# Designed miniproteins, single chains, continued (2), part 38

Each design is a single chain, and the fold is of that chain. pLDDT is the mean over its residues in the fold that is shown.

## One batch from the design tools (miniprotein)

Design m5309
Fold by ESMFold2-Fast:
Structure m5309 (fold): chain A 73 residues (1-73)
Amino acid sequence: SKEEIVKELERLMDEVHELELRSTDIRVQMDGGALALAISVVIRYADKMSEEELREFLERARRQLEQLRQRLQ
C-alpha cells in the first residue's frame, strides 16, 4: 500500500540522517542531503503519486543510500 511505502521512505530518511551524523565527509553530507531532500519531497507529494511510482522511487533511493555507505567502507 502507499502507506507502507511512505513508512519505508520515512525509515530510509532516518538511515540517511544517521549516516550524515556519523560522517564528516563533505561529499557524504552533500549527497546525503540531496537524497534526504528528494525523499522529503516524495513523502510530501505521495498522495499525488501512484503506488508504482512510489515503489520505483523507494528502490532507487535504497540503491543511492547503499552507494553512499560503500563510499565510507
Scores: mean pLDDT 84

Design m5310
Fold by ESMFold2-Fast:
Structure m5310 (fold): chain A 100 residues (1-100)
Amino acid sequence: MVPAERVVLVRNLAPDTTEADILELMRSLGLEVEGIIMLRNPETGEPLGEALVIFPSKELAEEAVKKLNGLIFKGKKLKAEILSEEELEELSDREQKALS
């Protein structure tokens, strides 16, 4: 179980962005990550241009938001935010419903 305060939602990723691309971006920014979840349309498998990045601490998650928000990556201006527990649960529920 990961506290919502350690999870950063990254939006506006280029459609060809991979988990490896995000991991390398985080390394280039000096950010240690615990995990990365690429968000996809569960029915089609198509990338949503969004990812959840899990950090070892709240402080690292906040630093990641500051460094990523507005950063140009693969020609796209990224948006990064820490979601509330309710918002994170809603994303999980949407993913589960789309799989059903």
Scores: mean pLDDT 75

Design m5311
Fold by ESMFold2-Fast:
Structure m5311 (fold): chain A 77 residues (1-77)
Amino acid sequence: MKEEIKKIVKEAFDKAKQVEPSLREEIDRAYELALKAIDSGPKGAANVLRIAGLRFSPEVGKIFFEAAEKVEELYKK
C-alpha cells in the first residue's frame, strides 16, 4: 500500500509540473508535504493532495483531486 500511494503521489506531481512548469517550486514543496503525510498515514497523503488541488489552476487541480481519490480508494477498503 505505501509504495502504491507513493507512486500515485509522484505521478500526480510529475504531471502537474509538466502542465504548470512555472509553479515547479510550489509543486515541489507540496510534494515534500505529501511524502511526510504518507509517513503519518494514507489519510494524510490524500488530504495534502486535496489541498494542492485547491491551490493550483483547475487543470492541475483535477490531477491532484484524481490522485487523492485513488489514495482514498486504497485505504477505504
Scores: mean pLDDT 77

Design m5312
Fold by ESMFold2-Fast:
Structure m5312 (fold): chain A 77 residues (1-77)
Amino acid sequence: MTPAELDNELTERLSKKYKIKVHNRSLLMPTKLVIDKKTKEAYLLSDSMAEKLIKELEEKGIPYELEDVSALLEELL
């Protein structure tokens, strides 16, 4: 699967599952989905980028959800 096909498939499946807009922000293979409950937007990120975003959201007091998407990645690859 090409990176563009993987991005499209991941963002579409997760957007339908969570009924939320999903943005792929990973320059590498994304393993985490961070859902910003304030903006109602979700971000596909690497582990390190997800940890950084979560810290920023916690510092700002913004409620979030964290989902592991590595199993879905393995299914699509």
Scores: mean pLDDT 77

Design m5313
Fold by ESMFold2-Fast:
Formats: sequence, structure tokens, C-alpha cells
Structure m5313 (fold): chain A 81 residues (1-81)
Amino acid sequence: MYGVLIFAESDEKLPSGERLFGIAYGEGETAEEAVRDALKKAQEELNVKPENILFALVSGTEEELERAREVAGVPVRKSPW
């Protein structure tokens, strides 16, 4: 099973002037399904716009990451583990 972490920044500022960072975790039988699950959770749980997604960390082979990148529409990075 594949795991994906999406890192996102909030649209709203805190009273301090800083923005909140959020992380959403997705899973799937393929890297593409895990990316789709993580994007859905980021939108539903973190209420972030697609433009506020900084990058996705994906576990898998380089070939699987290329497929995930085509689906994600955001920068995709390989997990170092």
C-alpha cells in the first residue's frame, strides 16, 4: 500500500500575521490512488485551496512517482524512506 503526505498552507492568517501549515495523509493500492485520497482529505479536512498545496511526499518507485505527478497537479517529491 502507498502512502502520501500533502503539505499545505492556510488561506487565513493567524492574529500574529503567520499562516497555518497543514498536513493531510492519503493511502491507496497505487501511488495515483494514494495521491487522490490525500488531495481529497486536504480539501475536506484542511479546507485548503489547490493553490495553497506546497508539495506531496510519495512513497514508491521513481516510475510510480512519475504517474503520481501526472495525477497530483502539484510538485511531487520522493519520500527518503
Scores: mean pLDDT 72

Design m5314
Fold by ESMFold2-Fast:
Structure m5314 (fold): chain A 80 residues (1-80)
Amino acid sequence: MKLKERVERLKAEAEAAKTMREVILAEAGITAARMHAFVLVKAGEVSPEEAEELFRLLDEAEAVARAKEAAFLAEQAALR
């Protein structure tokens, strides 16, 4: 499943992000991957079980990206 590999890569990119730009790019990629997953589900190209796993991985990737975004925003707030 190619989309699963992409989501796992995006999660790794979010975890490795060192700048706000890198976090935002990872979030954009995750959003695009989520839209792709939605299309695959609506087209009937994935099983319900595969869809559940895919959306779980997307949610995990998004949580990592959001946590990184929050950390950078907190650092920026400390600088005013």
Scores: mean pLDDT 83

Design m5315
Fold by ESMFold2-Fast:
Structure m5315 (fold): chain A 96 residues (1-96)
Amino acid sequence: KLEEIAQAFLDGRMDEAIELGREVLKEKGLPEDYALLPTYLSVSADGPIVAQVSLVRLRADGSLETVRTSAPVEATSKEDLIKKLVEQGEKLLAEL
């Protein structure tokens, strides 16, 4: 499930990523307006991709409120980024 969120996010399928992130938190007993979602911090042609995982609240107006963030991760490939985002997502879920 965390890998599916990371894949959807990297593919630009934001609605799917949000829905999957909501399902993950629902399984942990959080309200349906919460989701676990990756966010880009930096994307450079000559450097690593920097991203993080955030616990967000879905507001009634469709906006996202960041409640909590993971440590940032750096990766030079899509595969490595997915792996690192999954690790941070698991760590964040364990703290809930």
Scores: mean pLDDT 78

Design m5316
Fold by ESMFold2-Fast:
Structure m5316 (fold): chain A 61 residues (1-61)
Amino acid sequence: SLEEVEEELLRFLEEELKTQTPMQAYHAVSQKLKELAEKYGLSTGELLRLHRRVRDAVDAA
C-alpha cells in the first residue's frame, strides 16, 4: 500500500540521517523512491506527495 511505501521511505531516511548530511540523505531517499515508484506503479500524484513528505521530514531533522 502507499502507507507501507511511505513508512519504508521514512525508515530509510532516518537511517541515512544517522551517517549523512540532510542533503545526501535526501538524494539517497529520492533514488529509493524512484525504485519503489517503478516497483509498485505509483501515480504522478502519489510520487509528488511522497516527495513532499520526505522533504518535510528532512527539514524537521
Scores: mean pLDDT 79

Design m5317
Fold by ESMFold2-Fast:
Structure m5317 (fold): chain A 94 residues (1-94)
Amino acid sequence: MSAEELEKKLKELEEKMKELNERIKKLTDPQAKAEVEKLLDEFEREFVAAYVYLQEYKRTGDERALEQAQRYLERAEELLKKTEEKIEEAEKKE
């Protein structure tokens, strides 16, 4: 994945996170809300790591930083998908 493609995907994940945050605010089950908030916290950590490594690549040109950014991006994508699935499950109960 190129640095430009990675940056585009990070922006897409950020917009998706904003959408999911609005849906979480509407959840009425405290347990479901706590579970999805925990997943979002895990997502945020992986997302920030991907962003930091992308910035390191832009600064140094170190391909290893780009590889790390991509791995953290993939982890963030998976966590955001799990978060969305949990929100959908909680919404179906209401």
Scores: mean pLDDT 85

Design m5318
Fold by ESMFold2-Fast:
Structure m5318 (fold): chain A 81 residues (1-81)
Amino acid sequence: RSLRPLSEEEAQEVINVATREAERQGLDADKIRELLEKLFSEGATLDEVIEAIRKAVPDPAAAERLQTAVLITSNLVESLK
């Protein structure tokens, strides 16, 4: 609801989950990790992260799984607060 940047802890969890999911799908996990680290360091919103994943991952099914993992992780961290 509030279009705030993720906290450092939330960003770390999202990066870890997205990197692991990328590895499971045979994607370039290092490239995904670097992309997410850059975006979060620049104060990117969740929507900007989702759009960047869509552009970086040409397979729509792989992109959707990675996006879903990011959204679930973000919502779970928010719900635990």
Scores: mean pLDDT 75

Design m5319
Fold by ESMFold2-Fast:
Structure m5319 (fold): chain A 96 residues (1-96)
Amino acid sequence: SDELKKKFKELAEEIEKKLRELGEEKYIEAARDTANLLGKERLPVEIVKAAISYILLKEKKPDELQEKRAELVELYENEDWEGLVKKAEEVLKKLE
C-alpha cells in the first residue's frame, strides 16, 4: 500500500527526530551512510534499524542485535509495509 509506505516513511522521520533530540546523532549518521551505499530509498528502514540498535544497547541486549535487525530487513525486502509500520510504532514508543 502506498499509504502504508508513506506512513512508514513518516514514522522513520519521527524516529530520526527523537534520536536527534536524545543526542544520538551517531545512529542517524550510520543509517545515512548505509543508505548512501545500498540506495537512498532505504533511508527510512536504515533509520528504524539504527533505532533498534540504540534501544537494544540501552537495554543491555547486544546479543539480540543481529536477529532483531535481520527481522526488520526481512520485512522491508518482503515489502511487508504493515509489519514495518507496526515495528516502527513499537520502536518510536520505546524512544518516548
Scores: mean pLDDT 89

Design m5320
Fold by ESMFold2-Fast:
Structure m5320 (fold): chain A 94 residues (1-94)
Amino acid sequence: SLEEQAERLKAEGDAALAAGDYTRAGIFYVQAASLYYQLGDKEKALEYGEKASEAFRRAGQEVEAYRILATMYELVGDEEKAQEARKKAEELEK
């Protein structure tokens, strides 16, 4: 099921995080967030999107971290937080 796929991707993200592979952790968490959104679970989609962002930040990928936050906030309808995250990404690109 999509739920089982999301749970496996979350577990792979957790394992990558424990191994110190922050970029891979971020990628797995983004994939899990996408599946949770597809399932209509906006709360879990945002939760794993935020975990992906934190993983990318720990990887030194600050711009990517804020880009994924902006996308996740847009998808769940939080336009104010989406705009804030986009602004932070733009400031870091300068």
Scores: mean pLDDT 88

Design m5321
Fold by ESMFold2-Fast:
Structure m5321 (fold): chain A 74 residues (1-74)
Amino acid sequence: SLQEQVDAARARLEAERAASTKQIMAAGKEYLDRLGKEGLEAGIEGSKQVKALTDAHNARVAALEAEIARLEAA
């Protein structure tokens, strides 16, 4: 049913949010640890990694939200 497809898409969105939050938080901790131990240049590289992970997560969330909206409009 359409409702089952919506529920499945929402479950995927929830799983994406949980997994990416954990990954971004872990990368953020590594960034801070490297900044403290290896200095500013290592921190800059770590911050780029955190940004890339955040941007990728936001893109996946937007795609899933768009899919849910399409299913709900059907």
Scores: mean pLDDT 84

Design m5322
Fold by ESMFold2-Fast:
Structure m5322 (fold): chain A 82 residues (1-82)
Amino acid sequence: SLKELVEKALSADATPEDVRKLAEYLGIEDVEPTGRLDGRTLAAIAKALGIDPSKLAEVLDKNGDGRITAEELYELIKKKLE
């Protein structure tokens, strides 16, 4: 599921394949995964969803602690795909 793809891509143990599967689900082809979801991949996801990458961190930080959670990213993607 999308939620599992997001959780895996954001985990400390994320593999390049986990990030690639998320990118493929979103139709992003020009991302070279590094084993974790990096800023370049996150910016590509934001662009694919029509979100300004500079605003992505602000939109996802629901806890006000400066951390992006898998749940926050999953909800954002789900909302944009609906």
Scores: mean pLDDT 64

Design m5323
Fold by ESMFold2-Fast:
Structure m5323 (fold): chain A 85 residues (1-85)
Amino acid sequence: SESSKLILEFIKKAKEIEEEKASSIDDEEKKKEFIRKMAIRITAEALRLIGLELELTLIKKKPEEEVLKELKKLAEEYLKKLKEE
């Protein structure tokens, strides 16, 4: 589905941000902790996007175009937050 493609692209971009930021950490223990926390945050946000897709589609019966627009907005907002931290 288009929603699945969007969520996978979100995960890919979030992992790219993780890798870029992790590469600047010289302390191995801090690097491991950063990667662990980022993996949890990325997974939690992906699950939130899945939950929202289900709610908008199955409960609110929104058209696919509107669902995709909302998911893109939230995914981009979260990616921006990760970059700015």
Scores: mean pLDDT 89

Design m5324
Fold by ESMFold2-Fast:
Structure m5324 (fold): chain A 94 residues (1-94)
Amino acid sequence: SRDDITTLIQRGIQTASSMIQRYPNNTDAQQIYNLGQQGLRAVRDGDYDRAINISDQTIQLADNSIQNETDPSFVNMYRSIKSIFQQGRRLLRS
């Protein structure tokens, strides 16, 4: 449902926000935060094509971040973000 998708995106935003608080110069976490906010607006507007595109961008960014990150806690947070947006993308295509 729209509420389930909204909850997933909000959880992704919260994870990225926590990463930014720990390391404010983390540009990947900042981009994920910004993409998440855009995703919420797209879902609110009923623009599901845009929401799918934002989800795909976020998944790709998280995958790249996982490959380049050396901090295991941040790797786990990026994996969580990827999983969340993959779930959201599946709901958007249903």
Scores: mean pLDDT 88

Design m5325
Fold by ESMFold2-Fast:
Structure m5325 (fold): chain A 78 residues (1-78)
Amino acid sequence: RPLEGAILSARQAIRDAKEGNYEQAAKDFEEAARLASPVNPRAAEHFRQAAKYAKEGNSEQAIKHAEEGLRLLEETRA
């Protein structure tokens, strides 16, 4: 399921960002965006912003956008 894959990738990316693994976090956020696109384009955009901030080493903004994307995906499940 694209939705479950997007949630898994976003959660992994948040962990990587918290650990300072920005390269892996950006990659996982980009995968979350790809999987979220057909389900919720707004969530996908937040994951793209999270990937951008992860590449910049800005974990605070990366996590903030990722959490917003996850919230939108949870609304899609309801």
Scores: mean pLDDT 86

Design m5326
Fold by ESMFold2-Fast:
Structure m5326 (fold): chain A 94 residues (1-94)
Amino acid sequence: VEKIKEKLKELLKKKYGVEEVIILLGDDKEKIEEEARKYENDPKKAVVAIMAQKPEELEALRKRLEEAAKKHPEKKEEIEILRLQLELREEVSK
């Protein structure tokens, strides 16, 4: 989990040129949205909210990611970011 978070933070820092990436994980959408709002006005920070999801929803996301990878091989970096986010969703959802 921590290694996945570190990789995701590094990729997002490089992609968006921000000083810090804040990853919010949980099963409470309202609490995560409230935490995210604390950073909304800070241009040096990027916030990523990862919510717990049902197994059927995670499987649908995985299939969409595989389809996107086939349709857009030029977007390898973006797909890797989404893949790491999916792994975190799976971790929070178990």
Scores: mean pLDDT 75

Design m5327
Fold by ESMFold2-Fast:
Structure m5327 (fold): chain A 91 residues (1-91)
Amino acid sequence: MEKAFEEAIRLAEELGMEGLVKSIKEVKELYKELKDNPELVKRIEEDVRNALELLKEALEDPDPRVAAQKVTAAAILIVGALIEAELTKRK
């Protein structure tokens, strides 16, 4: 997962999405703290991997409209993972 987080941060930085970069970094830190919850860890890993693939496709897409839709879908996955991790940590 280290490489997946690193690549997702790099791709979000290349896209100029500072808010998304911050959210991915926050998920990465929470992931380290919640590693003892294997079900949540698995869901976060799937969301991060899916977001990474969407960000790769967005960078390669010549249509800025389609690229924006892919970045939006990736942001939804990352923000969703962040919210779930934060709520789990607080309970």
Scores: mean pLDDT 82

Design m5328
Fold by ESMFold2-Fast:
Structure m5328 (fold): chain A 96 residues (1-96)
Amino acid sequence: HMKSLKEQVLERAKKLAPKFDKNKDGTLDLDEFIEFLRYEVEGKLSDKVTENIVGALKALGAFDVEVSDEITDEIRANILRVIKLLGGDENGVLKI
């Protein structure tokens, strides 16, 4: 069963949300979403869903952990675009 990239990202975020939703309001802000992405990449999970998510984010310039551990303003801006594509608001708040 093939799911859209958006659906794959949202399902994974919902599953892991309790670890990253620090204020427990059912949303992920930009910083919480960055922590989620770091967890996915650092976890080095080899399943196809994680490969698809990480590959798409790298292709969009949203995250490249092979080059830098620091999150630059450019990377933050690209992650914000991804959050907006997932249905988040202009401030990077995503409902899950």
Scores: mean pLDDT 63

Design m5329
Fold by ESMFold2-Fast:
Structure m5329 (fold): chain A 74 residues (1-74)
Amino acid sequence: TTVIEGTALEAAEAVAALPGTVRVTGTGGSAAAGAWNDLGKEPVSGEEAGRIIREAALKGGDEEAPLTARVEPV
């Protein structure tokens, strides 16, 4: 298990760099709230998980919101 803390964009970049297939759960980052619900039960590549978080943050205009992402390899 890896825990990533930072802004929504920082967490997205860190998650995107992870190898293999992961399950990602998180808290905080209001712009990323929809991403957490989708990612919590669906294993995806680190690149895909990071992309989902980044897009949610950019769309919501909440790139600086603090969040914590917990990453579990699958």
Scores: mean pLDDT 70

Design m5330
Fold by ESMFold2-Fast:
Structure m5330 (fold): chain A 73 residues (1-73)
Amino acid sequence: MMLSPEDGIARLQRILASKYGWENLPSIEEIRKLLAERNQTIGLKFLEMLEAGMSEEDAVEKLVQEIREQRRG
């Protein structure tokens, strides 16, 4: 099937709202900001992780870790 970054964004938004909507962590806030900007890279990266056999929860955790690694400190 065709991978669409917008499908990845929509899925990631749903997971953040249902499982992380109550969390106020800087990494989660950064992901929310990228989703609000409709960042296609984060959408594609999320879909690629799901295609690799990761769960939605594991994929979000990996995105959080990657954002933390890209931040200063």
Scores: mean pLDDT 70

Design m5331
Fold by ESMFold2-Fast:
Structure m5331 (fold): chain A 69 residues (1-69)
Amino acid sequence: REEAIELLEQVRELVADNPAAVEAAERAIQAAREGRVEEAERHLLRVVIESNNDPEVVKLAQQAAKLLA
């Protein structure tokens, strides 16, 4: 969904200082654009882990996951 991709792009921007989290966010965005919901969710979980469970990242990730489902 367009709204999910927009939230994923916001997550990528939020984690811009962390290369591993950025890579995971980019993979989540690509999977979401291709309709691969399960892969997008896996990469989004990696973003949360790489961000050390940053509350803002967790919140946006949870919102994106709900829109992907």
Scores: mean pLDDT 82

Design m5332
Fold by ESMFold2-Fast:
Structure m5332 (fold): chain A 83 residues (1-83)
Amino acid sequence: DKLLEELQKALTEASKYTILYLAEKNEEYKKKAEEAKKKADELAKEAKEKGLLTMSEEQKAYGAKVTAELQALADELGVTAPP
């Protein structure tokens, strides 16, 4: 579903830019993280209204992969990944 794909992307971008902001302390990354989080909140609200928040096993596997990639990025930059 396009909505769930956009939500996953927005959540990933929010986490990624948060990690980059913590490492670099660059205000541009903070702004991008906040923008991505706002987009994710709007998409999550729409997904909830459409009953799309029940994730398939494939979507759970994708989420686990993204979490591992974000943790690797955080480790490379010497910061703690967001929860």
Scores: mean pLDDT 72

Design m5333
Fold by ESMFold2-Fast:
Structure m5333 (fold): chain A 59 residues (1-59)
Amino acid sequence: SMIDEKAKKHAEGLAKAAKEATGEEPEVSIEHLGDDKIKVTVKTPKLEVTFVIPVSNIA
């Protein structure tokens, strides 16, 4: 799905910022919470950020 690609791109931006702020390599995970929501998590040992993207603009 193109929305997964957009979510990954957004997560990569956050991951880069987290790496620059913490000096550690972040882990990125993307999870589908159903048909209309995607959960993106960016984690380092010092920082965890999670956000949910609605996919209503795909349909």
Scores: mean pLDDT 72

Design m5334
Fold by ESMFold2-Fast:
Structure m5334 (fold): chain A 65 residues (1-65)
Amino acid sequence: SPLQPLLEALAELDARHAAEKERVIAEAERTGDFAAGAEKLAELDREYKRRREDLFRYFSVVLPA
């Protein structure tokens, strides 16, 4: 089944994305630089969405029903 490798890749992306966002938020809270934090979070979200879409295209799986 092609779903298992896709699910594993998605889980890895989700874990990395969550960890990076957590670090950015913690840094922004420590420094008080919420503008820089928001910018970094937006960049992480954009890259995450691109990577996720790319995976679904290569595995020929529909993202939303």
Scores: mean pLDDT 80

Design m5335
Fold by ESMFold2-Fast:
Structure m5335 (fold): chain A 82 residues (1-82)
Amino acid sequence: MEEIEKDIKEAVKKYNEILSDPNVTPEQKEKAKELYDELITAALGLEVARLRGLPDSEIAELQRRYDEAKAKLDELVEEIKK
């Protein structure tokens, strides 16, 4: 899925920027790792669910988890840039 692939690439970029920034605290780096891992797990789960033809309700739950992980990572990036 091109949209998910783009989001993953953006997440990888944001995560690497956080890891390479000397002004980012160890706590923020750990949080970024957790959120990045959640995003990748949710993205893979969503792709597998779509390929397997799981019910729309299960796909919606995985989509929600993906959206939440993405939003949390975006919030952390904004927090760090302040």
Scores: mean pLDDT 78

Design m5336
Fold by ESMFold2-Fast:
Structure m5336 (fold): chain A 91 residues (1-91)
Amino acid sequence: GMPRVLEFRATLEDDPDPARLVAQLEELTRKVEEINELLKSGKIDEFHLTLDLHLRPERQTPEIVAALDRFARAMEPLSNIYLEKRRKEAE
């Protein structure tokens, strides 16, 4: 059958309110965590992610940096799932 593919496209636009930028990053983090669970459970076969991040350097406040760090950490399990699939294909 056709592979079950999930495509996710997101654009993070700069916002003068840092709380709204943090909220956008936290929403992206939640979506990545949901996708990780779908991949891990075998409910989807492939995942395609496109992110456009439009952040100005002066917006690197502690809250925004912390939100970016949480997002980056949420991406780590996706790397582990990819490596596990590659290992199974090599056996």
Scores: mean pLDDT 71

Design m5337
Fold by ESMFold2-Fast:
Structure m5337 (fold): chain A 117 residues (1-117)
Amino acid sequence: SDEEIKKIIEKAGGEILKEVNEVFEVKLDPSSVHSHLGKSFLFHAKYLVRFPQGLIRLAAQMPLIPVELLNFPYELGENEALVGYSNGEIVGLVPGKEGVAEVTDKEYVEKPPPPRT
């Protein structure tokens, strides 16, 4: 939920700069450690967040995916992240070269979490 994201941001020492409602198609390098999200996936961005003390505390709370943002009107700084959802998981996009995240008109649909076995 959006309340869960806000609690995680607060716990990580983040400052919300802007609410975002944007869908990205993310395409990862096959060598990425985030391959569990697939080679291509949709990301629904909810918040643009700055972390004055760096991203280490955020990385303890969620996967951070280092990508270049395409067709988005803001370039992420070294201590900034887009926080949102991919396939029912809370994830962050951070500046990096492990893939690209491009703004898309594709519809984001939350999948229910897989049943806990």
Scores: mean pLDDT 78

Design m5338
Fold by ESMFold2-Fast:
Structure m5338 (fold): chain A 100 residues (1-100)
Amino acid sequence: SKEEELRFVSLGVRLIGASAQVALARRLAARSTDPALRARIEELVARLEELIRRGRELMKEFLKETDEEKRKELLKELERLMEELDRLEAELERLMQEAL
């Protein structure tokens, strides 16, 4: 449906935003003089990059899928992945504020 297409586009935009956050966090971590804080940021960045990679693969599968029911399942899985991404991004934001 048109609503599902709009949801798909919205999820894609969120993945782009997450990628930008990761790039910023890497630059801030590289400038940090606190090795423990840097290590924690790098660990969260690695987890976020894995979720972003999985999200992109789910989006590719959605575009290839012709079965409406399977497309809905892929979209739900992508939305659940976005919820996990939101949690890790919130934790990363807190650590980045400590690095500033």
Scores: mean pLDDT 84

Design m5339
Fold by ESMFold2-Fast:
Structure m5339 (fold): chain A 96 residues (1-96)
Amino acid sequence: AEELFEEGRRLFEEGKYEEALELYKKAIEELKKVLTPDSPDELLLLYADILFELGLLLEKMGKTKEAKGYFAEAKVLYEMVLGEDDPRTQEVAEKL
């Protein structure tokens, strides 16, 4: 999942939005198969990071409503792991 996320982020930076979207969705699908309540914080944060980046990508594609859904999900995960006052939680909250 991490390798798919890193490659997707590279494609997003290059403006290859549809290719980046495909890789982010695939990374999310792989993580969903292994994530449990007992998962390490590092995996939960990776999932939150992918959701946040997917939201940013969808905003660039003009899909603002879909983007807000992913930002909301990422915020819940960041808040759960890092707390409400963490800069990452605040950054994603600003997008809502």
Scores: mean pLDDT 81

Design m5340
Fold by ESMFold2-Fast:
Structure m5340 (fold): chain A 83 residues (1-83)
Amino acid sequence: MEKLREIGKKAVELLRKAADEAIEKGDYNTAFMLLYYAKQVEKAIEEGDEERLKQILRDAADVLRSAGFFDYAEELEKLAEEV
């Protein structure tokens, strides 16, 4: 449980940071998707759902790659491997 909370906290902070950068670029669709995934991460942590957390992190990493946030995508993929 502590490991999932630590992973979730890092993922949420990363997703919110990436969303802020997307807003600065005028990419509001990407920002809204990243904020949605941040909320889904928080719910998966509350429910202890490791499979859902892993899937959310992978889906969010794909969105980040599509938007050109390659470094953030790599960090999320590493966090998904730690789940």
Scores: mean pLDDT 85

Design m5341
Fold by ESMFold2-Fast:
Structure m5341 (fold): chain A 98 residues (1-98)
Amino acid sequence: SMKKEALEYIEKAIEHMERALKKAKEAGDQKAEAEAKTALASAELAKMYVEEGNIKLALKYLEVAIESAEEVQKHEVTKEDAEKAKKYLEKAKEILEK
């Protein structure tokens, strides 16, 4: 199903952003850490709303997660993981917008 495919992309984005968060913490990059935490919380809310069938709220939280991931990718230590997370979040958004 399209919802299942979107959930798989959100889960992959969460995995990459968790790696970005770990790297930000290890590097002491407080700005990257804060944005990674926001991206993770928003992606997890998007996942919950997709599972509940509330696509409107899922899309809202995907947008927040994408914006925060874009901030995380501006930091050298987190750039690669944040870029991958952002691409997966954008793919989930495309699927849910249909």
Scores: mean pLDDT 90

Design m5342
Fold by ESMFold2-Fast:
Structure m5342 (fold): chain A 55 residues (1-55)
Amino acid sequence: MSMKLEEVKEKMREDLRKLFEERRRLHAVDPSLSPPAPKTYPELSSLEVAELARE
């Protein structure tokens, strides 16, 4: 049970990081490919999501 905010954010961070890496990889391989859309998480601000995308 992931009831702590820090634990929840860490899992979301891991999921988003993988999603952004996949999207970046698809774009690098073939720009004509449809990359997966990033998920929106209510516990993460747009700024935090952007920071994860940079990592």
Scores: mean pLDDT 61

